# Designs tried in a protein design run: designed miniproteins, single chains, continued (2). Part 41

Each design is a single chain, and the fold is of that chain. pLDDT is the mean over its residues in the fold that is shown.

## One batch from the design tools (miniprotein)

Design m5407
Fold by ESMFold2-Fast:
Structure m5407 (fold): chain A 80 residues (1-80)
Amino acid sequence: DEKVKELVKRLITLLNLLFGKNVPVEVANEADPNEKIVDWLKKLFPDVEDSQLLSVARLAVPEATIDTTLKEAAEKFKPP
């Protein structure tokens, strides 16, 4: 799903910027839309706390919770 990939690319870019990481945005192609945002991001950013991952996810999707899946978040994601 292209919307899931676009959301994930944005989240990777934000997390790389905020936490000084260098995760390739191309790993967005490996995103499982049925996986929870925080769980999937934790695989890419294991040193970042779950609460911080959720806070960054909420910058793109203000309604996101720890139980929100990538598919659900992508449906609510509004580009700036």
Scores: mean pLDDT 81

Design m5408
Fold by ESMFold2-Fast:
Structure m5408 (fold): chain A 95 residues (1-95)
Amino acid sequence: SLAEKAVEVYKQMKANPKLLKAEVNSLITALNNLVYITKEEFDAMSEEEKARLVALLYAVEESGQLTDFGKRALKLSLDKNPELKKAYEEFKKLV
């Protein structure tokens, strides 16, 4: 499943904490500015990029750095992308 692939990708991302922190901070900034993941963007991603996105969204939520705008953008990203939402909820049960 995409969620299981995201768990393995997340373990690999944790092995490079500087890159992970930079990617998490970039996504926090985008979401806090109400920039959300569109269906067109998500559908264009490779399976590896989709798995990486699932892991990054979790790390972003765990950071506690999302504003109310950021939380709204995260919810929009999930609601507009049913496959992403399903994988994200499954991923949260595995970590």
Scores: mean pLDDT 90

Design m5409
Fold by ESMFold2-Fast:
Structure m5409 (fold): chain A 98 residues (1-98)
Amino acid sequence: SMLEKELEEVRKLLEEMIEEIEKAKSKEEMIEVILKTVKRINEVLKDQEMIAEVSGNLGLMIMEIDKAKSKEEMVEVARRGAEETIETLRRIIEKKES
């Protein structure tokens, strides 16, 4: 389906985001990577509910990274947030296609 194709593009963008966060040299660079990823995902998604969920989840990720004390903690926040985002979007798609 179109929604499944959009989900796979979002998954790829989130994987690229995690790689860039792992290579980032500062918290500021990590936040910039997340904001860039939100913009790219919003260009892929057409469903307003999915757009709202991504924006909310990645916004929470920024807040948690801002509070994190180590790079390892920041990377873990990003990985967990990405996984939770994909799970939420999958659930939305399943409800729409059922």
Scores: mean pLDDT 87

Design m5410
Fold by ESMFold2-Fast:
Structure m5410 (fold): chain A 81 residues (1-81)
Amino acid sequence: DNADIVVDAIVEALQLLPKEIAEKIGEEVSEKVSELIRKGKYLEAIELARKTIVSAAEEAGLEEEALEAEKILDEAAKKIA
């Protein structure tokens, strides 16, 4: 299920971040991602999540976590494509 692939990847990427950052970003992303998933726009959902999560990690100085989050989301995109 493409929706499950998107949701699982986002959850896994968010778990790399500190809890407070993950909760804030999770709230920001969840509504927009859910809308894109409902419309069948799974790649766009992953791209939105990648931009938001990676930017948050980079702003927090978590460069290694940002790279790992990007890898997780890129692998999810490959499974959908």
Scores: mean pLDDT 83

Design m5411
Fold by ESMFold2-Fast:
Structure m5411 (fold): chain A 77 residues (1-77)
Amino acid sequence: SRDELLTLLLEILRQELIEAGVPEAVAQAIVDAVRPLVLAGDFEGALATLRAGLLRHLPEEVAEALVAAFGRALDQL
């Protein structure tokens, strides 16, 4: 289902944030903030929320690459 695919994408996102150097608790908090926006179909809000969270913890280039990758994944649904 769409919700199962979205849940999988959010778990993949969480793992990617941890691998990029975001602390596990922070990665979980970012994903938790993004989840309701993604489920509501507010992809613009989801990407803005993700970017704001990542820029606090990662270099801009890495944050932008992660936001772009997640945006492309959402566009494939």
Scores: mean pLDDT 88

Design m5412
Fold by ESMFold2-Fast:
Structure m5412 (fold): chain A 86 residues (1-86)
Amino acid sequence: MEEIRKYAEELGVPEDITEGLIELYKRGVPKEEIFRMAEAIAEIQELLAKPSLTEEELKRLKEKHEIVTRLPAELREKLEAEEAAK
């Protein structure tokens, strides 16, 4: 847990979002996926802090947003499959 909190803090991820990432890790999301989400969130925040975005920056923003939204959906599908297998 400390590794996730420290990494998110180094990236400038807000504390409330960091607690959400820790909760996902407790639910079985691999640490690698949590770090990937933290990195995507940090990049989204940095892009949104700019006064205007280029087409390339808008594309990057969309790609990072997909990473954040996709990982929870994939975890949900895996948990449902495992529950059905019991």
Scores: mean pLDDT 70

Design m5413
Fold by ESMFold2-Fast:
Structure m5413 (fold): chain A 74 residues (1-74)
Amino acid sequence: SLEEEVRKAVARLAVAAPLLALGWRKAAAAGIDALDADAPLEEAKARVRAAAEAEGGDPEEAARLVERAYATKE
């Protein structure tokens, strides 16, 4: 449906755009992968924390950005 397509697009942009703007490409990819896999919020947060930490980013900031995207789909 149009509503489902818009929701998916908004959620992907909500997580990817700010993480990419911060240069955390692996965190952005992990967040998108978790969202596409319909992973629970806590699992998505764990994945982006690990990715952000591995690439020298802020894991808690990455987790907050993913949480915002998940709030949009609920």
Scores: mean pLDDT 79

Design m5414
Fold by ESMFold2-Fast:
Structure m5414 (fold): chain A 81 residues (1-81)
Amino acid sequence: MEEREKLAQQYLEKAREARELAEEYDAKGDELLAQAEALRKAGGSEAEVKKLEQQAIDYGATSGLYLMLSSSYRIAAESIK
């Protein structure tokens, strides 16, 4: 039973790490959107603005994948406990 408990704890740790990564990518996406808005207000290049917005979308998608990974690890931990 101790081996199963240890494995469950390892999956919970991986779930926490994945959640932290999701939060980091989400924050980076928000920062890129803020940069795009500032550039648009300054009369910057439309191409540069769209590039920043696309990078923000990509970071948001990456954050979503890490949230799913975190949930999967949490479910796995619950299932083997």
Scores: mean pLDDT 85

Design m5415
Fold by ESMFold2-Fast:
Structure m5415 (fold): chain A 60 residues (1-60)
Amino acid sequence: GGVELPLPKEEAPVFAAVVSGVMRGLTPEEIAKRLGISLETAQRLRDRALAVLKAQGLTP
């Protein structure tokens, strides 16, 4: 099923940057470093970004 929950205002720009990072092949560690977030948060947002991108047919 599609996750249609709106992102919190604080996470919306970070999630967009994570999606961009995933499309560019960045690791969760690089995403965390670039965005100044914890590795745990970067992993969570990356997994969510991958699920969204896969649903849209943008990643194998």
Scores: mean pLDDT 71

Design m5416
Fold by ESMFold2-Fast:
Structure m5416 (fold): chain A 78 residues (1-78)
Amino acid sequence: SDSERAKELLLEAKKYYEQGDYRKAAVLTTAAGILAVAADDEKTIQAVIHYIKSIEAEDKGDLESAKEHLEKAEELLK
């Protein structure tokens, strides 16, 4: 399903995020967002929003905000 594929893409995005490849993480997170919207999966949409905010915070050097948003995204997907 689109919901399952969105979650799979978020897991792939997390792998690249942890490796410091924020560009690949952002692209995969964006793809997950498109599928989550198509699936009307509100929890996954919210997780995508938090992943985007985490990536933006990392790019700005705001490590505290990045960690907080990453933890919120992961909690939504449990």
Scores: mean pLDDT 85

Design m5417
Fold by ESMFold2-Fast:
Structure m5417 (fold): chain A 65 residues (1-65)
Amino acid sequence: SQEGVALVTAMEIRAVAAGAEIRVEYEGDTIHAYLVRDTPLAREVAREMEELARERGLEFVLHLP
């Protein structure tokens, strides 16, 4: 969806701004977040992403390194 694409873009900008090494992919109604490094900061950013996805009715899957 257009909303999902916009959300992925916002998530990618947030991750870069925070210095969190996370790759974000959107497939169907699911947001996939891939942690490149498992750090407390990356987990916090991923948690924010999960909340945003849920608010928009999207599934969220976190992938650990």
Scores: mean pLDDT 83

Design m5418
Fold by ESMFold2-Fast:
Parts: structure tokens; C-alpha cells; sequence
Structure m5418 (fold): chain A 73 residues (1-73)
């Protein structure tokens, strides 16, 4: 059932990306009032990039596990 955990993690990360894309710089400023708008944009972009990288890694793990299951049938 490792596949279900990976699928759930991918879905959660996709939801986080969606939320970040929908979050305005004004809303982020409320959470990080010491950062400039330019810095907030960099933080948002970097966070989205990290989530996308994590999804890519998890998708590779899922593919590897699925291949092993198929080979053992």
C-alpha cells in the first residue's frame, strides 16, 4: 500500500500548488510582513518549483513500484 501513500502525497502537493497559485501577494504579505513584494514573488515561485520537483520525484517512485509489482505477477 506504498502506492496509495505516494498517490496521496502527489495529490496533496498538487493542491498546495493550486492554493499557492491562487494566493495573492497581498495575502502572503500578511504572513511575511518583513518581506518586500519582490521577495514574496520569489518565495512563491520557489515554493511552487519545490512542490513540482517533489511531484516529479514521487511520480518516478510510483512508476518504479508499479514496474516491480507487474514483474512479480
Amino acid sequence: DELKKIEEEIRELEEQIKELEATSIEELRKRFPHLTDEQLEVVKFSAIGLYKAAISYLERLKEEIERKIEEEK
Scores: mean pLDDT 80

Design m5419
Fold by ESMFold2-Fast:
Structure m5419 (fold): chain A 68 residues (1-68)
Amino acid sequence: SKEEEQREAMIETAEMLARLLRATGNPEREALADELLALVEDYRAGKVSHEEFRERFSELFERALALP
């Protein structure tokens, strides 16, 4: 379904972003990568709804962009 495709794409994007953040060697970006991966694991485990996952992912993404 379209919802399943969007869910898969968001997880893949989150995992890719986490890898990029870790590759920078910046400890603040590495901490965000850890939070992002923990969010993905919580979502896969059903601890977080699709809506909550999207909201929290957007927040973490904005925080990553705000880092110097």
Scores: mean pLDDT 82

Design m5420
Fold by ESMFold2-Fast:
Structure m5420 (fold): chain A 65 residues (1-65)
Amino acid sequence: MEELLKDASERIKKLVEEAINSTDPEEQQKLAREAIEEARKEGLNPARVYLALMEKGIKLKDPFI
């Protein structure tokens, strides 16, 4: 889990953590998408963020893009 995000920026790690800790499904989805977008901007494979979220039981509505 932390290994998947070890090379990720603090911003990506914070967004993933906030998504995991969110109790509102809509906010969780928004934070998850923001983490994936941030990964793209930084050149990190967005699949790593997706896998980290899935390991915590977070289902993304549209994980394709």
Scores: mean pLDDT 74

Design m5421
Fold by ESMFold2-Fast:
Structure m5421 (fold): chain A 80 residues (1-80)
Amino acid sequence: KLDELISKATREFDKFYELAKKSPEDLKRAKEGFNKFIEELQKEADSLPSDSDKAAAWFYLNLIKKEFEDYVKKIEEERK
C-alpha cells in the first residue's frame, strides 16, 4: 500500500540522514546507499495497483530524493 511505502521510506531516510552527518566516509556510504534504496522503492512504486497511487508514490520519492540532495549539500558546506 502507498501508506506502507511512505512509512518505510521515511524510516530508512532518517537512517541515511544520521549516517550522512557522522563522517566524510559515512557521507559517501549514505549517498551510495540512498541511491540504491531509491531504485528499490521506485520498483515497489511501479507495482502499486492504481495509477493514482503510482503517481503519488513517484511524486513522494522525487521529493525525498531532492530533500536528501539538499541535506547532503548542507553537510558538505558545513564541513568546508
Scores: mean pLDDT 78

Design m5422
Fold by ESMFold2-Fast:
Structure m5422 (fold): chain A 79 residues (1-79)
Amino acid sequence: SPKERLEELEERAREEAETLSEEYKRFVLEFAEFVRRESEEFIRENSDDPEKIEELMRVAEELVEGFLAKVREQQKKAE
């Protein structure tokens, strides 16, 4: 289900953030939670449009992965 996919995305972000500093890990977790909440609301409002839901899922994955990449880049500069 889309809800399970969003929960898996948040769990993946949490796992990938494990190697980050506490501050950067917090940023990643807060962002992943934000993306999940917004996505759940969108899915609820668009439950009759599976194409919009699939596009949203792609956008959610891209946003979380992109944010993780940016945070990792910043951590490397701080090391």
Scores: mean pLDDT 83

Design m5423
Fold by ESMFold2-Fast:
Structure m5423 (fold): chain A 90 residues (1-90)
Amino acid sequence: MVKLTSLRVERLEDPDRWRVELEFDDGYRVTAYLTRFEWDGKERVLAFYFLEKDGKFVAGGMLIVDSDDFEEAVRRVAEAALETVNKLKK
């Protein structure tokens, strides 16, 4: 099982934007960019992420989180990345 070994959150100048770095065991790393936005009168978080293995791009994705909570969005990115890593290790 791949484990999360490091989590780093950087607040950007825009308070509605976060940059997140997640490091997993065995040389896997995720970089994600999170933006809070309003759609149909409700705030949501858009997350773009890319997964690297030993510095090489492996996979990427985009999620829309039905919440204004960046921590929830980070959890969703980590879950999606971990699922991808586990599929690649099979």
Scores: mean pLDDT 75

Design m5424
Fold by ESMFold2-Fast:
Structure m5424 (fold): chain A 80 residues (1-80)
Amino acid sequence: APTRVNRADLERAIETEAGAEVTGSSVPDGALVTGVSVHEHDGFIVVSFDTPEGSYSVAARAEPALAPRIEALAREMLAA
């Protein structure tokens, strides 16, 4: 089901639960999220969120081994 995401809570969860450094975010506060995907790009882990209005992302500097943990966290926030 689509879930509204609080940008500050998302960034804090990535930093505190995954141990990653958030370097940039384009996710609007309160965005209605319908999907999530994670990929590595240019030494960053990028979490992409689909909304009815378009796609947005959060970029984090983290070890590549943390990508599955960050993806699981993002999916859990979408499922809440």
Scores: mean pLDDT 70

Design m5425
Fold by ESMFold2-Fast:
Structure m5425 (fold): chain A 77 residues (1-77)
Amino acid sequence: SKYVEKAKEAIKAGKYGEAIQYLIKSKDKEAIKELAPKIPLEELKKIAENPDLTEEQLLIILYGGEGELKEKAEKLL
């Protein structure tokens, strides 16, 4: 997927907001599982502030998050 490749390049460049957008657009659950742990917790917390989380956003939080953040994603999936 071109979006997965763009997400990898964005992570490598420290552009985590762009990486998150590309992971959402990819709809690739395996890529999200692999790459979400590379995203800083602060960026994941910003996603979690949205009351209307998509499945892809919940998967990013699930695989990249920890503690209460991860538990919240598990309950909503």
Scores: mean pLDDT 83

Design m5426
Fold by ESMFold2-Fast:
Structure m5426 (fold): chain A 75 residues (1-75)
Amino acid sequence: TVQRVRDAAVEEMRRAGAPQEVIDEVRRVGDAVAASGYPDDEGARLIGDAARETLERAGMPEAAERVRRAIREAA
């Protein structure tokens, strides 16, 4: 589900030591996606893209790859 994908992304970001502002941004995207009624696969992709882009901008490309894998497993 979209909620499981959001929670998996946030949890993996916390383990990777991502800044709280980065985690908050991805959580906001996840909440918006959940509210919008996207199909689970499209919602998972949108959350995954937001997490990757936000972590890469923060200089954490290795964390972005870990989060991408966690999202894939949760979806």
Scores: mean pLDDT 80

Design m5427
Fold by ESMFold2-Fast:
Structure m5427 (fold): chain A 110 residues (1-110)
Amino acid sequence: SSLEEELEKRLKENEEIARIIGLLLRLIGLIEELRLLKKELEKAETLEEIEELEKRLEELEKEGKEIEEELKKLELDEKTKELFEKLVKEFEEEKKEVKELIEEKKKKLE
């Protein structure tokens, strides 16, 4: 019984670690998708194309916020917290660049 309790505790701890890693990997994926979106925006020639890309940005922003809220609920070690803070900063910087490019492109096509 005590051995089963110890193994169940270790399984829960490992499942929480796996969840944290999964959320961080998803955040990295969103940063990569924002970089791809920026490249697609550079090639966009019509307002319709820009509006479609703006909708994709809104979806990425929503997913990013959900990931951040989930990670904030979890107890992170100092090293993992530092990585999380770095990824949040990169996500916000890429998001800002995409928003600025959307505004610039819309002005040129109006």
Scores: mean pLDDT 87

Design m5428
Fold by ESMFold2-Fast:
Structure m5428 (fold): chain A 84 residues (1-84)
Amino acid sequence: MRLEIRRAPGSTTSNGELGDVAAQVVARMGGRITGVRLVPREGETTPTLVIDVESEAAPEDIARAVREAHKKRTGETPIVRVLP
């Protein structure tokens, strides 16, 4: 599966921090990250983090767990989308 992760509006959270939280969640759910890339977006100063994940868990369950883990750690909820 592929996940798109963006920091909360107004947040200074780095893509490194977002990636660290996602890696911890994926590992706890018995999955593995197989790819990481930064995708630039026109009009945005910070690129979007995209991760490729191999897991038996449903993509929506991983996306939810990443949001919850990041909120617990930082108080901010990232925007996490499952990509086709």
Scores: mean pLDDT 80

Design m5429
Fold by ESMFold2-Fast:
Structure m5429 (fold): chain A 87 residues (1-87)
Amino acid sequence: SLASQAFEAAKPYLEAAAKEAKAAEKDNPEGSRKILELLEEAVKAIMSGDLERAIEYLEEAAREAEKNGLKKVAEYLKKAKDAVLAS
């Protein structure tokens, strides 16, 4: 399905973003928690086939990462969004 294709394409970037956000939790607990919550909602949206809502959550997570100086997290989130859009 389109949802399965979008998830598989985005998965490596979503996992990388989550790993980096968790690593940043010690120095930025509030920002990291919010990013992880938005990632969880994005995954749920992808799995339900609501790709437009998934993109909105990924964009919000990327903005949160940028506000918190988490450049690597923001880059992975942008790549995840591009992967969903290309599906």
Scores: mean pLDDT 86

Design m5430
Fold by ESMFold2-Fast:
Structure m5430 (fold): chain A 63 residues (1-63)
Amino acid sequence: MKKVLVLVGTDARSTLRAVELGLKLEKEEGYEVVVARSLEEAQALAAQLRAAGYEVEIKVIEE
């Protein structure tokens, strides 16, 4: 099963905006994490977050 993560750079302002956008955040080491159901969803979320000034990385995990 493939699990796609969107890793969001951690500052208090970035975290608040992600929550206001209705994103579910989980803590990963050094990052706030949004779990996406597909790579397409992750890419769309990352593009929106980067446009808003966030530092964002996408990781795909194979189980």
Scores: mean pLDDT 61

Design m5431
Fold by ESMFold2-Fast:
Structure m5431 (fold): chain A 66 residues (1-66)
Amino acid sequence: SALAELEARLATLPTGAQIAARTTLRDYEAGRISEEEALRLLRAALEKYVPPAVADEVVALFRRVA
């Protein structure tokens, strides 16, 4: 499933990136933020921990789940 692929990818990232991504996912699932805002926040948070190519990959996986 798309969710399983996203979770598997997140598990390979630094702890800070995992926390940021899971916080964004939680806020989106709770209806606190829109999909567009979740994608923006996720990308910005990931850029602090991982190269742009990895951030783009995670954002693409998130879009398949959302």
Scores: mean pLDDT 83

Design m5432
Fold by ESMFold2-Fast:
Structure m5432 (fold): chain A 98 residues (1-98)
Amino acid sequence: MEIELPELSASLSDLLPVFDFFDKDGDGKISLEELKEAAKEIKSLKLSDEEIEQFMKDADINGDGVIDLKEFVIIVSKRFSKEEIQEIRKEVLKLKSK
C-alpha cells in the first residue's frame, strides 16, 4: 500500500468534483450502476465494464454495492496516474458546467 495521508489529502481535492458527478442522488455514496453510467459519460476514464466491476469490488469492503468518498479516492489513486486523474477531472468539470 503506497498511499500516505498527505497524498490521499491531495487526491481528495482533485476527486471531489468527480465523486459529486458520480453521486447523482447526493447521498455521499456511489452505486455500481451510477459508476457505470458516469464512466460512459467520461470518455477520458477509459474503463471497461469489467474494470468498473473490479473497481467497485476493491472499494466495496462491506459488499453493500456502494462506495463512499474515502474509498473512491483510495481506489482511483491506486488505479490512475495523477495525469489521468487530472484529465478525468477536466472532463467532469466540463460536463458539470452544462
Scores: mean pLDDT 70

Design m5433
Fold by ESMFold2-Fast:
Formats: C-alpha cells, structure tokens, sequence
Structure m5433 (fold): chain A 68 residues (1-68)
C-alpha cells in the first residue's frame, strides 16, 4: 500500500496531478504496476483492467519522457 502511494506521488511529480477521473484511474493503475503488483491481481480487482492497462502503459511512456 505505502509503496503504491509513493509511486502515485512520483507520477504526479513527473506529469502533474490527474485532471479527470479517467486520468486518476490511469495514475493509480500505473502506480500499482510500478510497485510490482502482478497483472493477475489487477485483473481481479479492476474489471476494466485490459483497457486501462494499455492507457497506463502510454502514461508510463509519457512520464519517462517528462522525467528527461
């Protein structure tokens, strides 16, 4: 839990705070992925995970570019 929150804050520091509910969900999912939560656990807890996972991967790429 704490590790996920730390990753969530790190994403905010890189790309700014989420501006929509959809963006907030993407940030949370990306933070979970960065914290090492396995994909099977995310599929169990997030019904829209397949779509949101693809969006979260795009957000991770954007975060890497903004960190440069």
Amino acid sequence: MEKIEANYKSIIEVIGPPQTPREEEIYKLQAMLNAGVPHEELERTVPVYPLVRRMAEAGREAARELAA
Scores: mean pLDDT 65

Design m5434
Fold by ESMFold2-Fast:
Structure m5434 (fold): chain A 99 residues (1-99)
Amino acid sequence: MSEKERLELEKEVTIRRQKLVQLLKENLESGGSKEDKIREEIEEMRKDEKTPLASENLAAQVEEILKLSSPENREKALQQLNALESLTKKLLEEIEKKE
């Protein structure tokens, strides 16, 4: 795989991660109205043959946060979601610097 192809794949995974973070925020604020959309995105991600390990790791993280979407777990869900968002932002900034 060329360096350019590797960078494009890393960017694609990171953009998908950003989209999932946004959907998780909307799901938490709306009381679960985005859960089906998030599950659809997880299923599509698990079909990724180019970056299967990275995609599965992200899918697992998103599912863990999704399981915490109940009111009793809201604080824990927000903590994990904020951590995921911070990492996603850092990864996007690192990719942009390499382009």
Scores: mean pLDDT 76

Design m5435
Fold by ESMFold2-Fast:
Structure m5435 (fold): chain A 85 residues (1-85)
Amino acid sequence: SEDELKKLFTDVLKNEFNMDIVRDSGGTQDAIDKIKAMGQLEKNNPAEFEKLLDDYLKRLREKDPKKYDEILQKSKDAALAKLKK
């Protein structure tokens, strides 16, 4: 379903975003705190979190279109495989 695809894509995107934070921050405590803050936003205000994640997705698409395409492909393939089985 579209909801399952969105959830899977969101999870993949969120993981990639967190990894980018860690890489850019050199794995500092600040990176961990930012990741935790992101999780709290998702819990407390899911609509705003979705908007934020969409903005981050757009930036990823603009700055690294190859990575964006790869994430999208992997997410779609995983969702389709899950739906068929």
Scores: mean pLDDT 73

Design m5436
Fold by ESMFold2-Fast:
Structure m5436 (fold): chain A 83 residues (1-83)
Amino acid sequence: GTATIELKGDEAIVKATGVTEEQAKEILLLANLSGATEVVVRLEGDEVTVGLKGLTEEQALRLAEDLAGLGLDAKVVIDGKEV
């Protein structure tokens, strides 16, 4: 599976595709542990979309590392640039 974290200001969108039900649950747990003040999750088949608010750049990078630890091909995009 793949995951992309797009951070704009203090708002992030995580899009993960090709995930198992167990990976989806772990993504939700990691999002809630990210330090974001607001977390909104949408589950559609093998796809997960997470909206996060109040997330710092450091927290977004740590979340991407955690998602990579789940076996996902994870990347971070900050201000339109891959980090």
Scores: mean pLDDT 82

Design m5437
Fold by ESMFold2-Fast:
Structure m5437 (fold): chain A 86 residues (1-86)
Amino acid sequence: MTVEEMEEELEKEMEKLKLSEEEKEKIKNDKRTAEEIAKEMEKLTGTPMSLDKVKELSEEELKVLKEAGILGIELYKRYQKEGIVE
């Protein structure tokens, strides 16, 4: 998958979730590292995340993966607030 294809799939997921332009911008401007994102996901879900595959990615691919991880964190926090997930 190219970086352009990855960005297009991420945009489609954000559109399916009905995110506002402000929410999308917040995700794109998030400055967390891949390690910080993985650690936050582990704290929220209780499931360990491996970064082994992340080390094989280009800088451009890593950026899109980080944005996807941030989206996952924000979505999980939203579900916790709505009482869908604990």
Scores: mean pLDDT 71

Design m5438
Fold by ESMFold2-Fast:
Structure m5438 (fold): chain A 81 residues (1-81)
Amino acid sequence: MSEAEQLVEEALALLEELELHDAAARIRQIVREEKDTQRLLRAVLGVLSEALARLVREKAPDEEITRMMEVALGVHELVQR
């Protein structure tokens, strides 16, 4: 499994754990439809950024916000290189 695949699976597991099912469904659609890794990662980063904003708005626990931020930063690093 590639680093990108592992990170996407980690993101999906976290979104499902936090009951952000709409965001998880969007990432699954991106994985099915996008064959270019860089485009896939950019699209996933967009979904994770929206999920992070939602957790902050809903005043989620600091640990949940931190975990989402760490996953989003990991995707961002893979998009940069």
Scores: mean pLDDT 84

Design m5439
Fold by ESMFold2-Fast:
Structure m5439 (fold): chain A 72 residues (1-72)
Amino acid sequence: SMRDEQLAKLAAEQAAGAAAALASSQGLPEARVEFKTGDVSGVGRGTPERGEGEGKYKDATGRGEAPGAPPA
């Protein structure tokens, strides 16, 4: 329904904006370019909150979550 669609859109915009801001602070505008070339699933689902764990997130406990596709 409409509420869910509106929430999803807001979440996507928030994630895209946050990713762009984070990339700017780190000097990596590629996040913005990749969003243009790739799907929002890759950027929108991969929240910058995970970036705080930088390096630890992708430790041996997992290959790292691929948005949409399973790592297999």
Scores: mean pLDDT 53

Design m5440
Fold by ESMFold2-Fast:
Structure m5440 (fold): chain A 111 residues (1-111)
Amino acid sequence: MSRETILVESETLFRGMLAGSRARSADEAVEEAERVAREAVERGLPEREAWQIASGGATAGLFGSRQYDLALEFNEKMTERMVKRGLLSEEEAKKIIELTKKVVKEMKERL
């Protein structure tokens, strides 16, 4: 992987994290994560990788801002959009949602 590719990936992750931390709704988080992913594709990242990094960043931002229920709703909406785009299988989406539910439960139990 080139230095330029690593920088685009890191910037995409960081922009995703800012989007998640600032989101007031799941729809806002999804729209901003999609914008971040599209910009990463324009800069040469493969579409699946760009969307995975932007989505992961937004999820991290939502968890970092303690918006656990919003992080679950975000992942449900985002995985649905990624399945519709052919970037995830329905099985992969279900596994991501199940994992997110488990993490949300564990994080809330530690409050």
Scores: mean pLDDT 87

Design m5441
Fold by ESMFold2-Fast:
Structure m5441 (fold): chain A 109 residues (1-109)
Amino acid sequence: ELAEEILRLAEEGVRLVLEAIKALEAGDKEKARKLIEEFERVGRELAELVAKVDPEAAARIEEIVRAAVENLRKALESEDPSKAAALATAAGILAVALRIEAEEVAEKI
């Protein structure tokens, strides 16, 4: 079912962002980098599925994924723990927005 797949990918995306934040907090930059790469792939797959039913929602999801990846990468590259924490928090908020967009699309299918 398309709705179930969209919700599964959205939940996977949220989980990957939260695990990336934990890896960043632990100083595990290699694990964080891999989790960010996985999130970007999952986000693209989600946007492609959403585009089949709601192209406008897909465009919003693509923008959210791009912004979340950018914030996580900046956190990974930051030498300032406070800046890294703020960027990671912003990425977490974006992951919640991603789930809300996906839930709205899934409820209409």
Scores: mean pLDDT 89

